# Designed miniproteins, single chains, continued (2): the designs that were tried, part 28

Each design is a single chain, and the fold is of that chain. pLDDT is the mean over its residues in the fold that is shown.

## One batch from the design tools (miniprotein)

Design m4955
Fold by ESMFold2-Fast:
Structure m4955 (fold): chain A 95 residues (1-95)
Amino acid sequence: SMAERLKLEEEIVKKAQEVMNKVAKELLGVEATPENAQKAYEAGDKEAEEALRKALGEGLIVAGEQLREYAREHGDEELLAEIEEALAKLKALLE
């Protein structure tokens, strides 16, 4: 239903944000925001840029895993395959 979809979207966003903030605070003491990533890039701080990239990537993995379960529940085999391929590529980039 629409209400179930909205709750799922809200939960996915919340979980992704929590993971991104946790990783960014652990590595840099700051939140994983596009603004912080841009500041690191402009300052030439490659270590901060890479740490923020990893934090954002871990958040995207959490979001992707939730979307994968949604696709399974709805029998969307094409979306499921696309999400699984994207997650595999993203996990490889973060190793």
Scores: mean pLDDT 72

Design m4956
Fold by ESMFold2-Fast:
Structure m4956 (fold): chain A 80 residues (1-80)
Amino acid sequence: LEEAEKLLEEAYKNPEAREIIEKGGKEALELARQGDLEGGYEALKNGVKEALILAGVPEERAEKAAEAIAEAWKEAVLAA
């Protein structure tokens, strides 16, 4: 997770990547509010992965980081 968070922080320095992450996060929250946690997980995972790839992270590394971030988000939503 710590490594994934560092990759996300670096991606946030790119305005286009930042917009993709923010859109994915907003979509994930809307889906979670409707009871679609799996849809929220996929929306966040896809958004983070796309943003990391745009920021220059290799696809396989971006996918692993996006999965770690989306899983942590899902755990946080379930704990709330």
Scores: mean pLDDT 81

Design m4957
Fold by ESMFold2-Fast:
Structure m4957 (fold): chain A 83 residues (1-83)
Amino acid sequence: MEEIERAGEVAEKALTPEEQQRIQQLIDQASEAAHQGDIDAAREHLMEAAELLTRAAGRLDPEAAEILGRYLTELIEAQAAKL
């Protein structure tokens, strides 16, 4: 958990304002899709947001990118399986 939090901080520092806005838009779109029962669309939007976060973290710290990518993929798949 603490390693994941530190990896998240690396991604946040690496993100440009434009990337932060795009990630927020993807999260909002995923939330809307989930509320409408479109789990596949929600999963796709969350995976795209996760890829952007992982890519940004990788610019500063490749190890943080690996930790984030693995964690976010597992989290998204676990949430999709519950819906």
Scores: mean pLDDT 79

Design m4958
Fold by ESMFold2-Fast:
Structure m4958 (fold): chain A 110 residues (1-110)
Amino acid sequence: AADEAIELVEKMLKIVREKSADEVVNTYSKELLELAKKAYEYMQELVKNVDSVTPEQAERLYKAVDELVDAGRELLLKAKETGSPEQKELGSYIDKVAAYAKAIYEKVKA
């Protein structure tokens, strides 16, 4: 559901903002990947059922994901430098979550 997707993204954003880039990469990558996968699963359902999403929920989700992508720029650069499969998978899920957040926002706003 929308509230669950928002909560997961906000939790990821908190980790990225409060922890150093080094801690995020070395300590929190697995937790962030698990959170991103769960957010992605909720958002797959939401994009199919956009009429269940309020404009306020769509805006909050879109903003949270946008802030996560901005805050996570250093993490994405580290993922590209280290080349670990887990970090690359995390980046892929963040991209998918961002694409779905935009799609949900555009469909609800229309």
Scores: mean pLDDT 80

Design m4959
Fold by ESMFold2-Fast:
Order: sequence, then C-alpha cells, then structure tokens
Structure m4959 (fold): chain A 57 residues (1-57)
Amino acid sequence: MEELKKAREEAEKAEKNGDYFGAVQAYGRAMRLAIEQGNLEEAKEFAKRAMEYVEKL
C-alpha cells in the first residue's frame, strides 16, 4: 500500500475510534507525505484535521 494512502487510512481509523492522539500522529504523517508529493490542498486538509484533534489533547 502506498505510504500516503496507508497514513490516511490509519488517520481515519483513529478518528473514527476516538483515538485523538493517534489521529494527530497519522494526519501529521499524511500531511508531510502530501507536501512531499506536491499535493498542497490535501496537505492543508490533513493539517486542519490534525489541529482539530490537538485541541482535544
């Protein structure tokens, strides 16, 4: 599985399970991978989701 796809799936799984810390880590990883691939819009979306869960930590 592609690294970005895997990170996104892990983030969504953590988010669905209420694992806020896991969601922050996975969305952070997905954001970095999206930036490396030049997918800035997707990276911005991952960053927003990570910040939402950081507020719950």
Scores: mean pLDDT 79

Design m4960
Fold by ESMFold2-Fast:
Structure m4960 (fold): chain A 110 residues (1-110)
Amino acid sequence: MAAEEARKVRELAEKKGYPGVASAADTLIGLAEHTDHPAAVEALRRGAQEALKALENGDFDKAIEHLARGIGEAVREMARHLGYPDSYADALGQGAAEGVRDAAEIERAK
């Protein structure tokens, strides 16, 4: 479900000419196909659903924020599930979210 909802975000972003959102959705699809951990899947699903709503309303920045947050939360939960310390899991999640925001800003500037 998370991957399917993220594909809808990608398709709508491509139609609207928002390559940064499309790229972030691709990252979420890749993570959704890599994990079956319930907390990570739920974070990705929620991020994709909220991003789709924001994109339907023409809110590019809000769509990126929802995708970044969902990806960051999923990475954090996956790291915790693998037994990493909370501080390391939090750092990985924050890094993943910041990477999504930075990549979207670069695409927006092109």
Scores: mean pLDDT 85

Design m4961
Fold by ESMFold2-Fast:
Structure m4961 (fold): chain A 61 residues (1-61)
Amino acid sequence: MPSEEEALAFARAHLAANADRPLNEAYQAIADRLRSWGVSEERIRAILVRVAEEHAAELAA
């Protein structure tokens, strides 16, 4: 099971590597991968919310 930092680093890296794909597909792939690593649904939600907020802030700028 990855640490919180490892899970966040993975999510950010995956989103950056898949910037040309639809966001919902990228977020779903991140969630599916974290579940396969045994990350809880609560942690997955927190990670996706944080990454989505970071991305939304960049788009709003």
Scores: mean pLDDT 77

Design m4962
Fold by ESMFold2-Fast:
Structure m4962 (fold): chain A 76 residues (1-76)
Amino acid sequence: SLATDDEIELALIEISIAVTKIAVKNHPDDKEVLDEAIERLKKELERAKTISNPEMRQKAIDLIEEAIKEVEEIKK
């Protein structure tokens, strides 16, 4: 196996965050896009909590929480 399930899940979360950040950067004045971004990131946060490896789980949580803060700052 080239990667563990936890490594794959972390990579998918990182991709999801990157795509979300691109959407927000392209539409920083669109409140609907910003609200959808926050909702998607909160959903990813619930998924991150299911990662079995505690170090990878914490890394995923930290990345998502940081992304949520960035979007909330743009929304202000």
Scores: mean pLDDT 85

Design m4963
Fold by ESMFold2-Fast:
Structure m4963 (fold): chain A 83 residues (1-83)
Amino acid sequence: MLEEAREGLLRNAELAARAVAAGRREEARRLLAEALEEAERLLPSLEGDEREAAELAARVARAMLEHIDGSPEEIIAAAREAL
């Protein structure tokens, strides 16, 4: 499950970086902020693998948001380091 969650998060990171490359940076920022907010909201009620997956999702979203004004390569690199 966690391995599949990591693969899914990496695919989503690649899609977000592609959206930024296509000029859709503000849309990517909004979606990442919404994803981070949802993950953080759910974390207190989650346990085990579900909590670990949500913590990974929050870390990846936060890392990408910190680099959202950078290049697509910087965004995907930040996501990979957060995984």
Scores: mean pLDDT 82

Design m4964
Fold by ESMFold2-Fast:
Structure m4964 (fold): chain A 94 residues (1-94)
Amino acid sequence: KEKEFEKELERWKKLADQGDIRAALEYLVLVAYREAKKKNVVDEISLPLAFVVHGFYHNNQDLIDLGLKRLEEIAKKYDLKETLEAVKHFRSLL
């Protein structure tokens, strides 16, 4: 059912590209875990992603900003290119 995951990822990406901020968050989470899994750095992205998700759903802008900053630093360090672009896109919709 990996193919259902890829279809879901494509759907979220298309909605995010159209300016849907919730879709941009879902795409960010899914793409970050996919890239981090390939680089074996899931543990490093898990807490920053939790900060972004928790901050978004609890309307805590400081927590979103902290999570995005740390996730961007990790994405640059480990060359998580899709994650870096997803962070920039999500930040642009805030």
Scores: mean pLDDT 85

Design m4965
Fold by ESMFold2-Fast:
Structure m4965 (fold): chain A 80 residues (1-80)
Amino acid sequence: SLEKAVELLKEAIEYAKQGNLDKAFELAKKGLKLLLEAGVISIEQYIGYLLRLIGYQIDKDSKGMVELLEELLKLAEEGL
């Protein structure tokens, strides 16, 4: 559900803020999949967001990951 996507993205943001990018990425992937299934984002947007999340995880860029996750959270909340 879209409510579950919001929950997962909020949790992902907290882990990203703590520098736990592996856990943040795991939760963000689940939330992102729910956004795709709910029709909030297209498949092309899903792939683009997934690649950006992977990039921030590899680069250990917690700030970039938080900013992207906050963008995704806004999309999820606007879809409610």
Scores: mean pLDDT 88

Design m4966
Fold by ESMFold2-Fast:
Structure m4966 (fold): chain A 80 residues (1-80)
Amino acid sequence: AEEQALLEAVRRRDLEGAIKEIKDYFGEEWANKMLEDFRKAIEEASKDPEKAEQLREEFDRYVGELGRIAGLKKKQEALA
């Protein structure tokens, strides 16, 4: 029954890696603003648990994708 907790720990580690890539490429101020905007949206939706869970999943997906894009853009700029 700890499989869910283990998956959450893995997701958190992946998110930390993605956030580092985002901060490294887009800058710390921009990354912190993006994180704060999502945090506020999730807090506003907290009175609707289904909406809050959906936003949290969207956040995880968005950060993961953005981290991948940041890594790709670093490679593209190295070629330019």
Scores: mean pLDDT 76

Design m4967
Fold by ESMFold2-Fast:
Structure m4967 (fold): chain A 100 residues (1-100)
Amino acid sequence: SELTEMNVEAFEEHAKELLEKIRASPSASEEQIKRYEENLKRMIEIMKKMSQEEIKEFAEEYNLLEDKILEALRNGDSKALEEHIKELEKYIKKKEEELK
């Protein structure tokens, strides 16, 4: 992750790479893929309202969740994948509430 150069476009490209890994994984359901696609769109919309410093903090928290998702995918752990998708959804909702 290129934290020093993080902007909305760079984040979107990075998040799309995770989406392709989720799509390629046999442990991910079609419903989980669609939820992640919706979450990606929501993340981009909230990041457009953020300062550069807020984008950096958001990207740092996202990277921690991304690492957990990638570990679940590597291990074929569909339950851990579901839990981490829910953690991401909760984090997005929190940020949406803060930016109202």
Scores: mean pLDDT 81

Design m4968
Fold by ESMFold2-Fast:
Structure m4968 (fold): chain A 80 residues (1-80)
Amino acid sequence: SNLEKVAEHLEEALRHLDQGDAEGAVEHLDEAIKYSEDPKLKSALQEARDLVRQGDLERARALVEGILEDVKKKIKELKE
């Protein structure tokens, strides 16, 4: 599903942020945005991307972790 692809890309974005790889994090955030259909989710992901581009990796990590938690919760609600 699109939400599962969003979760996969957010997990990869966190991995790249942990390595200090801002470029890799932005690439995966852009993919997550592409698979997001919810405008609120898109806006949150765009904010995370902007934080990475500004070099605020700690705030970006915290925001991405929160978004990933929400996405995983939604996936569980849709799965048995």
Scores: mean pLDDT 86

Design m4969
Fold by ESMFold2-Fast:
Structure m4969 (fold): chain A 71 residues (1-71)
Amino acid sequence: KSKEIAKKLVEEAKKLHEEGASPEEMRKLAGEYVSQLETTSDGQKAANEAMKAVSPIQAAAIAVALAEVQL
C-alpha cells in the first residue's frame, strides 16, 4: 500500500521535473500523496526509501512535501 503510493509519487514528481515545473508545483503534487501515506504506519519509511532511488532534486521536493504534511 504505502510503498505503491510512494513509488507513484516519485514517478509523478519525476515527470513534473522533466517538464520544468517549479519546486512549488512538485511539492503540491507530492503533498497529495504524502497526506495519504500518513494514514499508514509505514508510510514515512516507504517514502524515505523511495527518495533514495531518485535524483537529489526530486528527493528534495518530496522531502519538503513530507515536512509540510508530517506533524
Scores: mean pLDDT 59

Design m4970
Fold by ESMFold2-Fast:
Structure m4970 (fold): chain A 97 residues (1-97)
Amino acid sequence: SAREAELARYRAALERLKAQYSSIKPTLDALIAAGVDREELLQVLAEEYQKNMKRADELSKKDKAVGEGMRKQTENRIDYFLTVLGLSREEFFKLAG
């Protein structure tokens, strides 16, 4: 079915991300736990993005360069995830703020 094909596509994309970015395993595990539904994937990614952006802001108060580096890393990582998973940037940023 179309739903089975979509789930297989998301599972394959998550496995590729996991193989390439073992350092972000907690985020990938959360995506897998979300059951690979489009809306759940966007919500999990938005939650992780918000948490990391808050950490970047906290770091920026002590060291601006370190905080800005973390922010840029967080943004680049999310852009990559959205691209690989074929998810909408517009939908994502409506959830993430």
Scores: mean pLDDT 79

Design m4971
Fold by ESMFold2-Fast:
Structure m4971 (fold): chain A 75 residues (1-75)
Amino acid sequence: APLKLSPAEARVVQLLYNAKEPLSREEIMERTGASEATINRLEEKGVILRTADGKYVANMAVEVDLPKDTTVPDL
């Protein structure tokens, strides 16, 4: 079954899917409003991967079930 995510985790994954490029932790936090702890949890779950440059990409091998009502904070 696909991995269930919190709304904050879903925003990070959705951003990385749309970008299709590595993003820094700071860029992810700025664009999604996610905390450093949220990004760390996604890395621990294997949902996102850290690149050699210290940036992050979505792990395309992991299927995630995104919430239907994902709220994007004011950026």
Scores: mean pLDDT 73

Design m4972
Fold by ESMFold2-Fast:
Structure m4972 (fold): chain A 100 residues (1-100)
Amino acid sequence: SGFERMLETAEELSRLPPEERFPAVLERLREEGKEEVAEQLERLNERFGPQAGIAGYLLYLYVGLDLSTIKTLEELQKAYKEAMSKVADELLKKYKEKTI
């Protein structure tokens, strides 16, 4: 599930100091051979800062966002809001399932 990968990744990143989070994202993508995705995130970071780069990565994991389509900060914010709505729905679904 993209949701589970996103949550696990967010938890792992939250254990790092803020300044180390985005470099860790780039290292992981490069270890996975996803150089094109790493380059797209570096462009988001250059334009909008490291929080935007991290948000773009989490959106990529969760909803498979094509990062090359993000041209403005407003487009990134819209994608983030849509993903947060889906996160709420997924959390409610997991709570209802009450599985081991």
Scores: mean pLDDT 76

Design m4973
Fold by ESMFold2-Fast:
Structure m4973 (fold): chain A 71 residues (1-71)
Amino acid sequence: SMADEQKAKELLEEGQRLGTRLAILGKLDEAAKVGEMLKEAKELLEQGKYREAVEIAEKAVEYARKVLSEV
């Protein structure tokens, strides 16, 4: 749906910002993990698999937020 597409795009943008913050803080392995999850979500989004893209992007954002909360 259009709502799922928009949600996936918003989560990808947030995940990219959080991943960049992790890299700046020297959390390179964690930043790389976020990047790989976001790459998978972007590929799903490009295939029109919006719900699956939301699920993976949400997991990436959740992971990044947890790591940042422990810095």
Scores: mean pLDDT 89

Design m4974
Fold by ESMFold2-Fast:
Structure m4974 (fold): chain A 90 residues (1-90)
Amino acid sequence: ELSEEQKKQLEFQKRVYEELIKLLETQDFEEAREKIIKLLKEMGYSEEEIEAAEKLLETLEESIKNGMDVELELEILREQIKILEEALAK
């Protein structure tokens, strides 16, 4: 049985992966940025940590523009969510 702290960490990770899937499917970087930053703020991340996350999202946008295999990344993220859901169901 998972602790409450472990459940919250896994639920947070799942929410981040769900937003990354939406980003990759829609390529709406503005919406994805706003939602991910909101999640980080809810978890109590600092302004510096949030700025670092924004830079990582910019790097992801550039990687997609430079020919990242979006379908492969989507398959990986969906499998990760499935693993998290199985862990949360126990």
Scores: mean pLDDT 78

Design m4975
Fold by ESMFold2-Fast:
Structure m4975 (fold): chain A 120 residues (1-120)
Amino acid sequence: SKIDELREKIVKTINEFIEKFKELVDRALARLTPEQAARVRELYDRIVKIANELIEDIKNRKITPEEAIQKVDEIYKLASEIARLLYEAGLFDLAREIHKLAVEASGDIYRLIKEIEELE
């Protein structure tokens, strides 16, 4: 169905976000102090947990559009905090890339969720 195709697109977008996000975070962790790296890792692990739970809830049809938007907003806020910490650490290019990735991914997922709402 069209709704199943949209759910598959959301899952794909989240997976692509996590893959690209991991690459940027790994590059940042190599350039941070141990204390800074520990804080970024803590936030990253929270993002991965929320994203994996969101993927499973979408696949199992156990989440409402409103709940999905709330989870995407939580991921966005955590990613923005990582970008802020990287900016403060002088990693300006990685901070900008992480912020851009979070903005683009959250916007794409939000649009797909709204398309599902309009079809139901």
Scores: mean pLDDT 90

Design m4976
Fold by ESMFold2-Fast:
Structure m4976 (fold): chain A 92 residues (1-92)
Amino acid sequence: MDAILRAGLQAAAERAEEVEAFAESLMPKIKEAAEKGDTEELEKLAEELATFLGDLAREAGMSQADVDRLKEVLTRLATEYLKKLAEEAKKR
């Protein structure tokens, strides 16, 4: 299952420039939420990013069921990643 998920993420990564620009637009909100300890806001930002990535995967030909599963996994991974980025920002 992880191999299929990885292939789906690689397909979305074909449009990585759009993903990067979108993620960068969220960075000020991520930093503010992290500094405030606002987990709810971080989860919202992660869900927004996961929705964007899921829409790209659907355009790339993934089924709706696979997109829904991908969005759930991406929301969880993005939430963890954003929390780690916030911790790293505090070290600088």
Scores: mean pLDDT 71

Design m4977
Fold by ESMFold2-Fast:
Structure m4977 (fold): chain A 92 residues (1-92)
Amino acid sequence: MSEEEFELEVEATLLAMQAYVLKKEFDIAKKNNDKELIKQVIEDAKRLLGRARELLSRAETLDGPTAQRVKEFLRSLIEELEKLIKEGEKYL
């Protein structure tokens, strides 16, 4: 694994952890009909989406099995975040 691939994997792992927390907060917010929390989750999801897109752009410059796995993860994460934002906006 190159140093650049290692850095990508670390950043992708941090994004995965942040996305997991956001999904849990969104579930709690929906259950409690907490519109203020839903609004906060959407704002946080939009920031995370921006970071995921930037990381994907960097990953696209790299080859190798780790880079390919990170790219696949980031594409999936981007789709999930876009879906979460769209769903959340229905509650506002």
Scores: mean pLDDT 87

Design m4978
Fold by ESMFold2-Fast:
Structure m4978 (fold): chain A 80 residues (1-80)
Amino acid sequence: MIDENEVARSFLLMILSVSKIFTKNAEKSKTASQSDLDEVKKMIERVKEMGERYPEVREEAEKAIEELKKSQDILEKKLS
């Protein structure tokens, strides 16, 4: 029996690490696209669903969402 909570936790920790890189790159970039913003919003929704499905990994999901929202805010300001 594979523990689905452990698989979800490992995936969310990977998403958190990738999200930190995205935030750093968004800060350095001079241009933002609507496509990039749409992808970030889609990723936030998927991470939220995972945190709701697996309550034991909710903390990891919340941390990933927080980092993705930072990227969203940067992209929205550049597109305004």
Scores: mean pLDDT 78

Design m4979
Fold by ESMFold2-Fast:
Structure m4979 (fold): chain A 95 residues (1-95)
Amino acid sequence: MDREIDLAIALLSVAVTSVAARNLGYEDVAKKADELGGIVAEASERDLTDEQVDEIVRLVKETHRKVKEAMDAGNFEEAVKILEEGAKRVREILA
């Protein structure tokens, strides 16, 4: 798959998480999803290596899966922590 498409799909998954959280009334989760989305969007404007793109896409996909599992279980505090860790890991890839 084209890496640009993979990165766009990763961004959309975070945006969907933010919208879903807001619709359920979990503003803290939505805010952290928006923060992660902002970092990934800023990354997409950089001249990234193929390895950096692949790592970000993999990390965002894993973060999205874990957040969905936490929210489905009603563990919204855990969803916030997962998103914060995801944001930290993306920043580390960009360093």
Scores: mean pLDDT 82

Design m4980
Fold by ESMFold2-Fast:
Structure m4980 (fold): chain A 65 residues (1-65)
Amino acid sequence: ASGPEIRELQERLHQLGYPVGPIDGVYDGRLRLAVRQFQRDHGLEDDGVADEATRAAIDAELARR
């Protein structure tokens, strides 16, 4: 994955209150843990992979705020 796509994921999760660490465009263990926490909170499989379903759920939550 490219740095800009990972930065956008970090920014979106941070806006939702998830602890992503630094917004550096690197998919590290901190970001993976934040993705898993989001997945658990929204009834998704908590594999820590930001697939299309996970990203769509993040976008939907941001649209409700």
Scores: mean pLDDT 80

Design m4981
Fold by ESMFold2-Fast:
Order: structure tokens, then C-alpha cells, then sequence
Structure m4981 (fold): chain A 72 residues (1-72)
């Protein structure tokens, strides 16, 4: 089922919006999947998620996001 984003905090909603705007499809998918897997816990990883999404290398960004997702 789709995640009801209205139940997530404003910061998690902003993280999900930022992830959905990423230009690289693989990074965008990894970021969205990671935020969705973390759910409410994404607040605890907000700085790490933003840092991972800001990485210039898509392969490094995906690897960083997968490492964060493992904490879900």
C-alpha cells in the first residue's frame, strides 16, 4: 500500500519531496525507498539522508542510502 505521507512529520515529508526531485533515477529510487523504510525514524537520520542525497557521485549516493536503509 502507498505510504500516507500526511501521517509523517513535516521534516520527513520535506525529505521525501527532496528525494522525489533528484535528477538520477537510481539515487531517487534509493532515497525514496530508504525514507519509506525508515518511516517516522527518518527524522533520526535526516542529516545523514540529506548528506547522502547531496553526494555528487550517483553510485556513492546509492551506497550511502542503502547503508541508512539497513538501520530500518
Amino acid sequence: SPVDISTLSKEVQELLAQASQLPDLAVRQAAVDTIVALGEKADEYAAELRAAMALPDPEEAVRALEAIKAKA
Scores: mean pLDDT 80

Design m4982
Fold by ESMFold2-Fast:
Structure m4982 (fold): chain A 73 residues (1-73)
Amino acid sequence: EEEKARVEQKLQEVLQRLAEVLETDPAFAREIIAKVAPLLQEALRHLKEGNYEKAAELVERAAAIVDEMIAEK
């Protein structure tokens, strides 16, 4: 229960960051989305299957990629 809520919260945080980038730089946002979308899709599949550990891992990897790309020049 708590594990599921934690994964859902982290997923919402990633989606919110992407929405903010999309508002300021749509082209850059699409580039980030292209890299993280497969990870987020796989995370949602694992979340639906009740595999919260794997879902959390994939969401965290996606969040790290988003943060790295935003920090880059």
Scores: mean pLDDT 81

Design m4983
Fold by ESMFold2-Fast:
Structure m4983 (fold): chain A 56 residues (1-56)
Amino acid sequence: DVECKGQLALSDPYCRGLLELEAKNDDGSPDAAEKVRNSLGQDAANYYLQLKAKYA
């Protein structure tokens, strides 16, 4: 399995797919974006927030 961290979280289609799935299932909690930031970095958290806006 690919470790989805930093720039790889945004460039790898598998990692992007995981972020999209999380964003679609997000209940609006701020904890989800914070979890992404802590695990995958700020760039991945910003992308996650963009996906949440897309699926809202």
Scores: mean pLDDT 68

Design m4984
Fold by ESMFold2-Fast:
Structure m4984 (fold): chain A 73 residues (1-73)
Amino acid sequence: MSLEELRRAAAEAVLAAGELGAEVMRSRGDPAKAEEVRRIAEEGAERILAAETREELLAEAAETEARLKALTG
């Protein structure tokens, strides 16, 4: 997998996780957390797409996942 392919796949995965997390928060009656989850995923996807190396991309993906998990778990 090329770096370009990995960036695209990782950004898509993060955005999908964010949408699912936002839906879960909304279903629990927490629309403020739902919006924060979506924002974190969108910001994370932008950082992933801006990554110049595989190591940087993986670090940005891990950081975004950690932030989403901290908010939802």
Scores: mean pLDDT 85

Design m4985
Fold by ESMFold2-Fast:
Structure m4985 (fold): chain A 63 residues (1-63)
Amino acid sequence: EEEEKEKLEELIERAKKGAIMKAKYEGYDSAEAEPVDDNTVKLTAVKDGVVEEKTFKIEDIAF
């Protein structure tokens, strides 16, 4: 369980970084990412004062 927990935490961190990098690449002014569950992260990004929220599966955004 501890070994699996460490792997899960690593995947979540990779997914958060991937989502933030994707938002920056798309030209957003700021981006934050938060885990929603063990398989999902939510991106909150701002561009020109407009807030957008996107949800990504960890398997799709973590490399």
Scores: mean pLDDT 75

Design m4986
Fold by ESMFold2-Fast:
Structure m4986 (fold): chain A 70 residues (1-70)
Amino acid sequence: SADELAAELLALLRRHVPAELHPLAEEAVQAIRDGRFEEAERLLTRVAMTLPPEVQREVGRLARELIAAL
């Protein structure tokens, strides 16, 4: 479900992203859920700069699955 995918994406982001960026991660996931894809891309780009490449790939896959589940 979209709710489960959103929770998984947020949990992955919270695990790897510094605590001060958690509000941006939450906004990014909510922007995807709201269909605000331009805002979501901007927020995810800022957050992704802190992530190792393997985590960036997992975030991208979960974000695409979440969009498909909307």
Scores: mean pLDDT 85

Design m4987
Fold by ESMFold2-Fast:
Structure m4987 (fold): chain A 105 residues (1-105)
Amino acid sequence: SQLEAQLRMLAGMAQYLAKTSKDPLESEAYKLIAEVLRKAMAELDDKQAQEIMDLVNETMLALSKKDYKKAAEYLDKLADKLESNGFTELAEKFRKLAEELRKKA
């Protein structure tokens, strides 16, 4: 499906950015984004996966612009969606990362 292709492409991009980013917080954000996209493909229905993908796109856009305040807001929204889908450990990692990015803004 087009959604599966988009999720796979974004996961690959996030994995690449995690390895190439020199900023440790940006690297960690991209690593967690790649993990959440892989979980969405494996465990979520198309509607839930689309909602995660939309928030990931917004987060990655904010990170690319170094808008850390906006990136932190989207990471908190991702954490809320992850928690509602039972991914509580990932949600907690996203919330901690959002707090660290706010300190950088």
Scores: mean pLDDT 89

Design m4988
Fold by ESMFold2-Fast:
Structure m4988 (fold): chain A 105 residues (1-105)
Amino acid sequence: MDAEIAREMIERLALAAVKGSPEEEIEKIIDEAAKKLKWEYESYAEAAAKAFRILAEEYREQGREEEAKVYEEAAEKFLKAKTPKEIAEIAFETFGKLFGLRLKR
């Protein structure tokens, strides 16, 4: 489902940031997720923001407002991202914040 594909993208981007993967690999991760979701997009930042908004909506529908807010804030940060590496770094930060919320609950 869309939320599952978006979550897989976040995990792959976070791992790419940790590994110091080249920008071409980060771009391919986003392209593969967008293709599965059948998206047209003008930039990788826009594609990443769309995926994060899908997850925000999914968590909000489940009554998980704190998680939804983390994804929404990450989507806004993508509007300031200038490179694929910055996109991967935002995904890594988002993963860390979500892990913190999981430990709190």
Scores: mean pLDDT 76

